# Designs tried in a protein design run: designed miniproteins, single chains, continued (4). Part 84

Each design is a single chain, and the fold is of that chain. pLDDT is the mean over its residues in the fold that is shown.

## One batch from the design tools (miniprotein)

Design m15111
Fold by ESMFold2-Fast:
Structure m15111 (fold): chain A 82 residues (1-82)
Amino acid sequence: SAAIGKTLRDNAANLQSTDPFKRGLGYYNIGKAYFEAGDYASAVPLYEKAIEYFKQAEDTEEVKKLLAEAEENLAKAKAKLA
């Protein structure tokens, strides 16, 4: 969709970053776009990548919040595919 295409372009720099927080944020934003579009099968691997990178990031309140949201949304996406 046009919305997913825009989100991918907006997060291209994040996905190319060596900063695990920025990489996690990029995957999280793209995963969320697929989730909101109802494409749960595509959202699952993107949220899994976001969680992987957030666990490598500096332990800040923002990272803790995004990690919790990514884990919750991953569980919801998997439930939709069951």
Scores: mean pLDDT 87

Design m15112
Fold by ESMFold2-Fast:
Structure m15112 (fold): chain A 84 residues (1-84)
Amino acid sequence: SKEEKIEELIKKVEELIEALRKKDYEKAKELAKELKEKAKELGYEDLANAFEGLVELLEREEIPEEERDYIIGTLEQTIEWLKS
C-alpha cells in the first residue's frame, strides 16, 4: 500500500541520518539514490529532487560539519512531514 511505502521511505531516511552522523558518505550516497527512486515512485517530486541534490553533494569531496548537521536537520523535518 501507499502507507507501507511511506513507512519504508521513513525507515530509509532514518538510515541515511545515521550514515551521515557516522560520516559514512559511501553508504549515505547509496541510501540517497534509493530514496530518490522511492520518493519519485510516490510522486514526491520535490523530495526526489532534494535527494538527487544530496547525491551530487555526496559525490564531491569532504562535507563540512555545519553542512552535514544542516542536512541531518532537514531530513529529521522530512520524517515529521511524512508522518503527518
Scores: mean pLDDT 85

Design m15113
Fold by ESMFold2-Fast:
Structure m15113 (fold): chain A 82 residues (1-82)
Amino acid sequence: MEEKLKEAKELLKEAQKAYEAGNYEKAVELAKKAVELAPDSPVAVAALRVASQAYRKLGNEEEAAKLRKKADEILEKLKKEA
């Protein structure tokens, strides 16, 4: 899990860079990989938010809303565990 979390953090950084560069499809791809490696973590919350923003830029408001909702649900779960 520790090693997967580190890899997920690296993927999140690359997703953020892709988003800043205007590579929204790549940002979604990298962010989804980060979520898969660390699904119920602060990294997953940040990655889902990046993917949501990227989907908004791609004109997919429905998928953007779904990912934002999922990020909010994970964040609420993490608050209860802390």
Scores: mean pLDDT 84

Design m15114
Fold by ESMFold2-Fast:
Structure m15114 (fold): chain A 70 residues (1-70)
Amino acid sequence: SKEEIIEKIKKIYEEIVKLLKEQGNLESAKSVEEEGKKDLKKVEESEDMNEIEKILEEVEFRLKALKDAI
């Protein structure tokens, strides 16, 4: 469901932000928080489940790359 995807995106962003803050990278943590707000707003405003699922896939791919760089 849309609600499950929203929760999953929130958890992924929260994990990355926490890791960045723990490393003292506060500037990157703030940037990631702002990206999360934009992605969540895009999901909340969409009524197309195919579009919502693509957003989740893009978020997972992008944040995996970021996590590997931490």
Scores: mean pLDDT 81

Design m15115
Fold by ESMFold2-Fast:
Formats: structure tokens, C-alpha cells, sequence
Structure m15115 (fold): chain A 60 residues (1-60)
């Protein structure tokens, strides 16, 4: 969904601003690999969104 995509992009921006650009890129790569492997794009997006939130919690 457009809303979830926007929220995910905002989390990636926050990670990059905090110096976690490599982790942000890994999340994007993981999303692309899941979609290429036949995972539903919405489900793949939900998974990487959860991971992004977990990373942000750890760097508090």
C-alpha cells in the first residue's frame, strides 16, 4: 500500500540520518530479493518495515 511504502521510506531516511545507511540498504535489498523470490510485495514490505522499527528501537 502507498501508506506503508511512505512509512517505510521515512524509516529508511531516519536510519540514514542516524548513520545506519548500510542497514537501510540491506532492508531495501532484502525487500527486492523477497519480491524476486515470489513473496507477495505487501507481505515483503510488512516484514522489512518491522525489521526497520526493531533496528530503530535498538539505537535509542
Amino acid sequence: SDELEEEFIELLVKLKELGYEEEAQKLVDKLEEKIRAGVDPEEALKEVYKEAKEILKKIE
Scores: mean pLDDT 83

Design m15116
Fold by ESMFold2-Fast:
Structure m15116 (fold): chain A 71 residues (1-71)
Amino acid sequence: MDRVEGLRARAEELSAQLKEAQAKYDELKNRSETEELKKQAERMEKGTKSLQAALDAVEARRAAAEAEALA
């Protein structure tokens, strides 16, 4: 059960980071008046996709740990 709680806490951290990064990306995207800002927005988009993948992986491991505890 400690593993499940640890994974849940990590998923919440990643979810919060993803939400913040997504909001900043959307703000930059809407305010991109220069090529520098557009380049920064592209970097942030890749970062948000990486955070989403990490969150999905952590949540999958949490679900597997819960299923294992029931088996």
Scores: mean pLDDT 77

Design m15117
Fold by ESMFold2-Fast:
Structure m15117 (fold): chain A 71 residues (1-71)
Amino acid sequence: MEAVVIAHAADAAAARAAAEALRAVPGVEAVVVDEEHRIVAAVTRDEEAARAAAEAAAAVPGVTEVRVTPL
């Protein structure tokens, strides 16, 4: 099942770093960055990609929260 990974960041630089980390994960199909609200969302192909994406985002300094929502 497809899933969305949502990361909240402390600042715009952390949001950009999280987006770069998410784009590097196999199975991430799209990444959207909202620098104003410091939110990054990634659409993942399956639950395995969603887990890897959530772990990658959580490892970024300045990321404060990571959530995974099944589609």
Scores: mean pLDDT 82

Design m15118
Fold by ESMFold2-Fast:
Structure m15118 (fold): chain A 79 residues (1-79)
Amino acid sequence: MKEEAEKYKKLGDIYAKQGNYELSGDYFEKAGELYEKLGNFREAAEFYQKASDYYLKAGNVEKAEEYRRKAARFLEKEL
């Protein structure tokens, strides 16, 4: 649901401000997954990009690369 995606977005922002970048990435990933399920591919791409950025800050290069590619694929589908 859209309300769950907004909840995960807020949690991602909170953990990012606290410097817990891994949890921030996890919550932005969850928000992206919900927007993807709703067919909102532009929003999904935006949140997957945020997840990638925070996973990179956390030192999780593997997840950062995975979600960067996933975000790019959804942007291509909508453009």
Scores: mean pLDDT 83

Design m15119
Fold by ESMFold2-Fast:
Structure m15119 (fold): chain A 93 residues (1-93)
Amino acid sequence: KEEAKKLIEKALDYVHQAAALSSTEQEASLTMVAIGLSVLARYLEKMSDEEAIEGIEKLIKQIEALLPDLDAESQALAKKAIEYLRKAKEILE
């Protein structure tokens, strides 16, 4: 879980970077995703692996839904966040 937490925190950093480069509407949506990632990282040690995996999958879907509305640079950063979340999920199995 410690290694998965570090990967979720890296995903959070990429979401913050994407938000900073985005328009006001997209920034607000990415900020909500960042809040979700922060909550997941905070409570990860108290969650079952199944609960943690479900939380990661929901956040991946939220980011994927935002991708078409993001500029190319923000989209690349958001895709990096998804990559780190998928790696975190793989560790938790």
Scores: mean pLDDT 83

Design m15120
Fold by ESMFold2-Fast:
Structure m15120 (fold): chain A 59 residues (1-59)
Amino acid sequence: SLENLVHPLSEEELEELVKEAKEAARQGDIARVVGLVIRLVGSGHPEVAKELVKEANAI
């Protein structure tokens, strides 16, 4: 794999996606959260994506 040669996401990009997803979850925009989760998984951050899914489900 090429993960050692390519950045998955910049630190700034990752932080922006996480904040956006949490805001979308707070607003009940689950479709937006799902889209961002897919982007995070595709960019090599499945652990962060799992946390966001849990946040979106809340209870």
Scores: mean pLDDT 70

Design m15121
Fold by ESMFold2-Fast:
Structure m15121 (fold): chain A 99 residues (1-99)
Amino acid sequence: TTTHTLTLGPFAITTPDGTDHIGPGQTFTAAVGETVTIEMKSATTGEPMTYTAEAGADSTTLTLEVKYKGKTYKITVTLSRDGRVLGLSTEGDYKVNLR
């Protein structure tokens, strides 16, 4: 089975209600066709969050749900096999800064 070992670094989400920082960065391994659940935390509130990673043949798609000030913000990140950000999509008036 082909696997991808990837790192999602700490990131910031900027909303109309302020900025939250999510970390620490996490390294994970996902097998092609597998869904992996990964846990991070808000550095601002200490609130735990989980996201899912779905590994394809050439990329891994991350689906994140960030809770901040009573609202849920959905983020989709696509990473290449070598960990480059290929795509980032958000729903609504918020922005994500990945490094």
Scores: mean pLDDT 77

Design m15122
Fold by ESMFold2-Fast:
Structure m15122 (fold): chain A 58 residues (1-58)
Amino acid sequence: SKEEKEKKIWELRNEIARQTSAKIDALKAAGASTAEIQKVLDDGYEEFKKKVEEIEKE
């Protein structure tokens, strides 16, 4: 159902946000550039989009 897919997408979003945040915190602690931090954000968004498409396709 749509509701089950929406729940899976919400849970996925929260999981990816948590993982991305942890990676960014580690990069900041290591003195990483803004470009390196942006790449982690972009990679997280691409992973989210790909997995959302998979959930919607079944």
Scores: mean pLDDT 84

Design m15123
Fold by ESMFold2-Fast:
Structure m15123 (fold): chain A 99 residues (1-99)
Amino acid sequence: MEHAERAEEYAREAEEAAKRGDGKEAGRYAAEAGGYAGKAAAAGEGTERAAEAAERAARAAAEAAKRSPEGAIEATAGAIAAMGGAFAADLAAGRKPRG
């Protein structure tokens, strides 16, 4: 449960950074959300919540990449990391990965 809660925390931070047009911060927070989703997958606990949080973070970072050319690389890298974590969490939950 703790890992899923941390993933949700970082997903909110990624969404807020994206709203500010801060691609670098959105990417950093999305990568953290993905990392915690991966930890939830390894623990087999809170996996659905963690997957949904990492998916939200990935979308936020992808949107920030469109708005912030200066942070576009970091935002894109964060979105990819977040989707990786989401896939791991979905698989651990026995769900079809959302992609």
Scores: mean pLDDT 83

Design m15124
Fold by ESMFold2-Fast:
Structure m15124 (fold): chain A 77 residues (1-77)
Amino acid sequence: DERERRLRELVRKMLQEAGITDATEDEIDMLRLIVDPSVDVDVEAVTAKFLEDRGWTEVKEKLIELLKKIRKELTPK
């Protein structure tokens, strides 16, 4: 699906902006679901948990803001 591919590309770019270049496929898939506005998810809670599990706590605020920005851009309103 081209939409899923584009979401994965946006997530990879976001992670690169946050200084993360070694994200796994599973990590990209989880973050792709978080940025998809059709998926009912608590962006802050799920992202915080994911970042704690990965040890990316230093970039937590930056990643949450970037994920919210992408999700907002993908939402029609």
Scores: mean pLDDT 73

Design m15125
Fold by ESMFold2-Fast:
Order: structure tokens, then C-alpha cells, then sequence
Structure m15125 (fold): chain A 84 residues (1-84)
């Protein structure tokens, strides 16, 4: 799970550099979903990286519903670590 999330983040960063903000955002969202399946400090760091990629790609054009979903996954990952 974490290794796959790391690869998605790497691909998202590459797409962001290429100017493909839509694909970068899609890959970052997928990485958050995968990282949220694991309760660990490493998963929290991956979620933080993915959120930064989404922000840098233009989250201002994202729908409120999509933004809320992403925040939900991030909070779940952090909450699971704190409750462990």
C-alpha cells in the first residue's frame, strides 16, 4: 500500500512538472486513498505530500465536494494514527 502510494506521488509530481495538473491531481487523490488504508506516520507524510501536490496543481478550481472528500481521507489517516 505505502509503496504504491509513493509511486503515485512520484508520478503526480512528474505530471505537475509537465503541466498536466488534472492528471497530477488524480494521481495525488489516489495516493491519499491508498495511504489512508494504513495507520502509520509514513502514511501521514504521504497524505501531506499529496495534499501539497493538489494545492500546487490548482485546488482553487476544484469543486467543494472534491475538496471535502480529500480532506476527509486526510483527517481519517491522521485520526487513526492519533487513536493508535
Amino acid sequence: MLKEAEKLIEEAEKKLEEGDSEEATKLAKEAIKLASQVSSEEAVKLVQKALQIIKDSGVTDMSPEEAAEIVGYALRTIGDVLDA
Scores: mean pLDDT 70

Design m15126
Fold by ESMFold2-Fast:
Structure m15126 (fold): chain A 75 residues (1-75)
Amino acid sequence: MEKLKEEALKLVSEANRAIQAGDKERAVELYRKAAELFEKLNDAPGLYAIAMALKRLGEEDFAEEVRKRAQELLK
């Protein structure tokens, strides 16, 4: 389980670096992979962080989808 958390955090770090480099498409791909891992980890805060990042990138539909997944984990 620790390895999945480490992998998710690595993907978030890679996505953040892609944003700083101006590579939005790469960042979205990496956030998608990180969201899958956070969902497997039942990590609602992680999913909310991804949703906020996606919304800031203008990926509003995908951000809302991830946000709803986070809410479902809190039930």
Scores: mean pLDDT 84

Design m15127
Fold by ESMFold2-Fast:
Structure m15127 (fold): chain A 74 residues (1-74)
Amino acid sequence: SIWEEVDRAVAILNVVTPLVTLGARKAAQAGIDAIDENLPLEEAIKRVTEAAKEEGFDPELAKRYVERAYETLR
């Protein structure tokens, strides 16, 4: 439905906007990919925290943003 598409877009914005603003572009991309692929939260956390570590960003902060994004999905 349109509302399901809106919820997905809002979830992407909730992970992308803070991470990109803080310079964590790899973590942001991993978050987008996880939401787009409809991955479960645990897999999304794994991908986002791994990407954050690779770019020298705080993995706990990256985890919090992806958790926040997933809260908008249901």
Scores: mean pLDDT 82

Design m15128
Fold by ESMFold2-Fast:
Structure m15128 (fold): chain A 65 residues (1-65)
Amino acid sequence: SMEENLKASFAIFERRLKEILDPEEADQLVNELKTKLSKAKSMEEAQKAFAELGNKVYELLKKKK
């Protein structure tokens, strides 16, 4: 269940980034999240990885406006 939830959350994140960012920016952030998740040993660490990437996306979008 935890692994299934992480896979679902990752897929949603990847899909959303590809819809709102340039392909190169989306690929870079998706790969960074993938790397952080591969190092995460708990759900708490995985949640921190998603939060960090979410903040980066937010700052990037602010700079485009």
Scores: mean pLDDT 80

Design m15129
Fold by ESMFold2-Fast:
Structure m15129 (fold): chain A 66 residues (1-66)
Amino acid sequence: SLEEEIKKLEEEAKKGNPDAFVRLAKIYLLRGEYDKALEYARKAMELKDTPEVKALINTAEYMKKL
């Protein structure tokens, strides 16, 4: 289930896996939870600064202003 996937990703994120933070950010973006998406995307950026993570941050900030 999605809840089990989120729980696993949260455990991996606690271990410092940037891909887990990216996946969590995408899930929360799809849910319309833009503040959570931003928090996870920013944590991913601290670990690995990529164009994908910057795009996620920009998208979440844009959607939050709508």
Scores: mean pLDDT 86

Design m15130
Fold by ESMFold2-Fast:
Structure m15130 (fold): chain A 64 residues (1-64)
Amino acid sequence: MKFLILYTPAARDQALALQQQLKAKYPDAEITLEELPDFQAALERALELQKQYPDVQVFVAAVP
């Protein structure tokens, strides 16, 4: 199982914390972090990835 965490710069610490939590719950999972400039870009990236890689669970970390 693969997890991808998309985050904005302001949410980097939250993304790192989420990565640690996911690794603890799913030790065999591959977890990747990707920084994007804003929430809209992260949502568009998540939607594109979900179409190409349905087996990848995508999370978005952003601060309002």
Scores: mean pLDDT 80

Design m15131
Fold by ESMFold2-Fast:
Structure m15131 (fold): chain A 91 residues (1-91)
Amino acid sequence: LQELADRLRRLAEENRDDPARLAGFLTGLGLVLYEMGKYEEAAKKAQEALALDPDNAEAWEVLSKALRGLGKLEEADEYLEKARRLREARA
């Protein structure tokens, strides 16, 4: 997981001028950080991705998971619902 996190950090840095790709790499990095138990960092990376692409359902899901890990259950439920609605809107 650390090697994957390092690769995603580098890809984000190399794609700083491409908001869509940057948002994707930040979302992936957030998920990997969540899997490593680094919930605060995972939430921060998901929030950075959402600043670039607020309609990214995956980033809302990662943010929800990270906030649940931090015990912020009400915010986690709100953001999970937002992710669900975004997925339905694109179907």
Scores: mean pLDDT 82

Design m15132
Fold by ESMFold2-Fast:
Structure m15132 (fold): chain A 79 residues (1-79)
Amino acid sequence: MSLAEQVREAVERAIEIVRKAGELAGDEELAEEAVARLRRLGEEAVKAAEEGDEEKARELLREMERLAREAVEELLAKM
């Protein structure tokens, strides 16, 4: 699996997790705001990976992981 493929899969899974957390918390708006940010970071990470900038791609992946975790924590804290 290429780094770009790993990024695409990570983005898809992060979006799925955030959306499920939003459904559980009853806050779809907050979930979709986080999803939009994850999509933007994911697009930048895929582009960096395709351009051979593995360091930038990995940094953006870590930022996406942090964003998804914070969004899920915020959503679940509302329950």
Scores: mean pLDDT 83

Design m15133
Fold by ESMFold2-Fast:
Order: C-alpha cells, then sequence, then structure tokens
Structure m15133 (fold): chain A 88 residues (1-88)
C-alpha cells in the first residue's frame, strides 16, 4: 500500500532526525524530541482510528473512539521513545 509505505518512510526519516537530537543531552534537545514524537504519535493514532472505522472494527460512541485515540497516542509515543533509545 503506497500510503503505508509513505508513512513508514516518514517515520524512518523522523527517527534519524530524533537520533541527532539524542546525541545532544540538553534539556532543549530533549523537549524538542518529545514534541516531535508527540506530533508523530498523534498523526499515527488518528490514521489507525480512521482506518479501523473504514474496516468496521470500531462501532463505539464518539467518546469511546476519542478515548481509544488518546490511548493509542500515549502507547505510540512510548513505543517511539523506546525505539529511539534502542537505536543507541
Amino acid sequence: DPEQQQRYEENRQLYQELKELLANNTPEAAQRRQQLIDERAQKLADFIVEESKKLGFLNGSEEEIQQLREELHETLRKILEETLEELL
């Protein structure tokens, strides 16, 4: 799927940029890294939720869907942080 391939490449490029920020052990670099991770995790969570709706996997209320989106955002943020640390 071209869209999935594009998302994967975007994430890979982001990981390389974040790796450079990890080399700088400053509070400012850490804050910027967290911001980039959060933004990417949010976009991924939104994408997963929308795809799940299209496939009929989600038949909950808007509140339940919003809760799932928030949980996915938090989970993906942690995965991205841990993946980045493993690259060291």
Scores: mean pLDDT 75

Design m15134
Fold by ESMFold2-Fast:
Structure m15134 (fold): chain A 64 residues (1-64)
Amino acid sequence: SPLIERLEKEIEELEREIERLEKEIERYRKEGNELMALIYELVLGGTRYIKERIEEKIRELKEQ
């Protein structure tokens, strides 16, 4: 399915973004920048939530 293929590519991009965000959070924590660490933790939480929703949608589409 072309839709499943696009969603799987979005998952790969989100996984790369999650890794980037985790590294930035570690960097900000190491620098003592608690505000930026908190902001990036919220962004990371949102990104993980979107990934979970897309994974749920892929599962639903594969069960058809």
Scores: mean pLDDT 89

Design m15135
Fold by ESMFold2-Fast:
Structure m15135 (fold): chain A 60 residues (1-60)
Amino acid sequence: SSVLEALKAFLARAPEVIAELEKLAEEYRKRGDLRSAAVLEAAIGILRAAVSFVEELLEK
């Protein structure tokens, strides 16, 4: 189904997106923009939770 293909595509792309967001959060932290860094870290946490949920769903 198209939904299954979309979820697989999400899992394939998610690690790279997370890595880019982590890099961006570190740059904001280095510049003293702790608010922007915190927002990005929260978004990364949500994305990691979504990845774990989708992985569990697809391994059944």
Scores: mean pLDDT 85

Design m15136
Fold by ESMFold2-Fast:
Structure m15136 (fold): chain A 81 residues (1-81)
Amino acid sequence: APPVVPGSFLKVETFEEWKEAVLRQAEALLAAIEDPARARAVMGEFIGAAETEARELGASDEEIEELVEELRKLLEEHLAK
C-alpha cells in the first residue's frame, strides 16, 4: 500500500485547506483499521507527521495544538464505535 502522509499529495494555498485535507485523510485511514491497538499506533505516527508538517508550513503552536486535539478526537470517536 502507498505510504499515508498527511497533506503530501495536496496543492493547498492556506493552512486551513491543508488542515481540512489532513483531517479527511485521518478519517479515511481510521475507517480502514478495525484493530483498536493498530488504530492507536497508526494515528500516533500520523499525528507526529502532521505536527512536523504543520510546523514546516509556519503554523503557530496554538494551531498545531488544535490540529493534534482534532486528530485525537477522531481517534477517540473511531474507538468509541
Scores: mean pLDDT 76

Design m15137
Fold by ESMFold2-Fast:
Structure m15137 (fold): chain A 82 residues (1-82)
Amino acid sequence: MEEKEREVAEEARRKAEEEAERLGEILERVVERIGRALSPESAEAARAAGRRLLERREVVLEIQREASEALGRMYGSALKIE
């Protein structure tokens, strides 16, 4: 059927996944740095809180990526701005 459409969707998903992973690494480093500046007990609490935020962020980003891919495939340039 539309091979290039499937390839575009796969490429978009791969790029979104790479960006999400990069942001996750940055956020983890920030949380770890903040935790290190606090007391040992506070540092562990901060790491746990940051981890939960990262997990929820990934879920939200996955939903957004899936929605964007579906819209992109269906409407083509409907979401193109400039």
Scores: mean pLDDT 62

Design m15138
Fold by ESMFold2-Fast:
Structure m15138 (fold): chain A 55 residues (1-55)
Amino acid sequence: LKEQIKEEAKKLEQAMERAVEAIRKGDRNAAFEANKELVEHYKRLQELLAEAVKS
């Protein structure tokens, strides 16, 4: 569980960096894809954190 939380947080940071880079370059398609990855990893992170605090 702790390792999964760390990995998801790391992927969130990487997706955010890619989104910023894509916006700076004006690459709309890359920005949309990075945003989708942000949402997906954030959702998984929230579920993992909720599971961790229940126990």
Scores: mean pLDDT 79

Design m15139
Fold by ESMFold2-Fast:
Structure m15139 (fold): chain A 98 residues (1-98)
Amino acid sequence: EEIKKLEEEGKKYEKEGKYKEAAEKYFEAGKLYKEQKEYKKAAEYYEKAIELAKKAGDKELQREAIMELIDLFFELVREGLEQGLSVVEAFGLAGDLV
């Protein structure tokens, strides 16, 4: 799977101290997990990308990863509301996953 290759490359770059390259790989992996509806893994990889982009001083990549994480949070809230959860319950569920 393409995602596993991105995870492997991200770990390799992180181990080598290449934080920008690692962040880019984790960001890509997060996007693919989101497409597969694997929201917990998508959130985890977006968070890793944010942390590593910050370490690399890449403010643009950090901003992009933050925006994707925010978008994921609101998508989870929307899905919870559509499934009949209250607003408080939907926000709680999304917050636990992000």
Scores: mean pLDDT 81

Design m15140
Fold by ESMFold2-Fast:
Structure m15140 (fold): chain A 68 residues (1-68)
Amino acid sequence: SSEDLREARETLERAVRLLHRQGVSPEQVRAALEQLATGLQDELGLSPEEKQELLDHAYRLLERLYRE
């Protein structure tokens, strides 16, 4: 549902911000996001397109936070 997608998006956003604060490298954050998105896909029954949209959203936030 759209509510499940919103919760999933917020979960990925929180993960990006937490890992950034912990000084995790962008490469390790990307790996963690991929793993988390796969878990959310399995749990919520997301389509491949919905999973990719969630990852793209999280990657945009990651790019903003890790700009030197």
Scores: mean pLDDT 85

Design m15141
Fold by ESMFold2-Fast:
Structure m15141 (fold): chain A 83 residues (1-83)
Amino acid sequence: SAKEEEKKLILRLIGLKLRIIGLEIDIELLEKKIEELKEENKKKPSEEIEEEIKRLEEEIERLKKEIEELQKEIEEIEKKLEE
């Protein structure tokens, strides 16, 4: 029935929103690590620290893209629920 499908969409929507919150927390933790590494590299420059910063920045960009994809899915579900 339409009501059963609506319930499934709402549960999916909740799951997607919780996943985005988790990814946003992961990004904040990675950004803090990058700032700490940048301060350390400022005191004692190291190629290993520079490569680690680059790796973490690439990981943040990957997580941001995942959030964008999840946000698009949320918008599609919300549009479907408004109909």
Scores: mean pLDDT 89

Design m15142
Fold by ESMFold2-Fast:
Structure m15142 (fold): chain A 76 residues (1-76)
Amino acid sequence: MSPVQEGLERLRELLRRTEELVREGAPLQEILDVLLEAGRLLGELLPRASEEERREAMKIYERIWGLTQEALERQR
């Protein structure tokens, strides 16, 4: 696989981890740590990614962000 495809698989793993943490009611800090790692990885991928790969990466990141926001709202 290309380094970009490996990074996309890593983003999908971070999304799965976020889904698990939210489902388990994990501390918000753990969820935020995954979000920060995903953001860092996204920043590394975007300069090397094709248009289609950038769209996929952004969609995955937006879902991680959305799940993080849902977790924050559930703690209120």
Scores: mean pLDDT 84

Design m15143
Fold by ESMFold2-Fast:
Structure m15143 (fold): chain A 60 residues (1-60)
Amino acid sequence: SELDEEIQKILAELAKIDKEADAVENDESLSDEEKQKKLLELAKEKDKLLERLYQLLAEK
């Protein structure tokens, strides 16, 4: 269904953000301050996706 397809897309984006966060944490070229800033931006995007995911799950 279209709803299931949208849910799967959000889950894929969440997995992508988790991988990007891991990459940031393991990037030895970044300062601790730069890592924290990037991780905060990723956390904000994750929160938006989770909010959308919960809305779609409620539409089941």
Scores: mean pLDDT 84

Design m15144
Fold by ESMFold2-Fast:
Structure m15144 (fold): chain A 58 residues (1-58)
Amino acid sequence: IVEEVEKMSIYEAVDKIFELVLEGKKEEAIEVLEAIKPKANADAQKGLDEAIAYLKSN
């Protein structure tokens, strides 16, 4: 997952996260979110941090 995400566009990574969440694979979705965070701008990184926190709390 992590190696593929490094080669993904942010758009492709978002689709992957959405798919993983729908499948109940929260841990894998968190890994993808953390892997794309360095590629995002500051505003997007805030949203990603909130999404990670949400998934960890559920």
Scores: mean pLDDT 72

Design m15145
Fold by ESMFold2-Fast:
Structure m15145 (fold): chain A 76 residues (1-76)
Amino acid sequence: LDEAIEALDKAIEAVKKGDVKAFSRYLMEALEALDKAGHTELAFELLRKIAEHQDNPEETIKVLEEAKERVEALKA
């Protein structure tokens, strides 16, 4: 789960910088880390929400921040 949290943080920063290539990389890292941790359904939900807001950076950041909070709760 720590790998997923780190990847989500990096994805958020990439969106803020407008770095689409970095965002794609870190999003894929977060999804893979969630799947490996047994949270495949959460990974699919995150991907769906990102797709729904793909043209809205502000909403994409909110989706990533919410996902990070949920992953942190799973770690506890």
Scores: mean pLDDT 80

Design m15146
Fold by ESMFold2-Fast:
Structure m15146 (fold): chain A 80 residues (1-80)
Amino acid sequence: MDEVEFEQEVKLALAEIYLAIGKLDMKRGNYEAAIESYEKALKIAQEIINDPRASPEIKTDAQNLQKEAEKGIKEAKEKL
């Protein structure tokens, strides 16, 4: 199960990077770019949550990421 675990960890890391880019764009006033980055983070998080092979720990991390990305999208849309 090394490939599945590694793949899920890489997906989580990528989603975290997109969330961080979204937060940076929010601070810079790039609200459309922030929404795009948050939506990418959200999509990856949802893929992990919906994967039956994902551990409870990685699903919890992905669920927290999903919540943060959804909040970021709402906040960015309010600024547009």
Scores: mean pLDDT 87

Design m15147
Fold by ESMFold2-Fast:
Structure m15147 (fold): chain A 92 residues (1-92)
Amino acid sequence: SLLRQAAILYTAGSILKAGGEFEKEKDPEVAREDYRRAAELFERAGKLFEEAGDYESAAEAYEKAAEAYKKAGDEEKAKEAKKKAEELRKKA
C-alpha cells in the first residue's frame, strides 16, 4: 500500500526531526544531519501520498520537508518543497 509506506516514512521523518530538536544545542552538526534526513523522508512520503492521490497528506509532508530543509540550512530545497506543497494544496 502506497498510503501505508507513506505513513511509515512520515513517522520516521517526525522521529528524526525530534532527534534534531533534542541535539541542536549539544551537537548542532548532528542536529543538521537529522533535519536533512527528516526532510528527505518527508519528501519521499509526500511523493507516495501524491501517487496515491492523497493531495492533502502529500502537501502536509512537503510542508514538513520544507521546514526540515530550512533547519538543515538547505534553503534551495526548502523553497522547492514549499512550492510543491502549494501546488498540491491547490489539487486537494
Scores: mean pLDDT 89

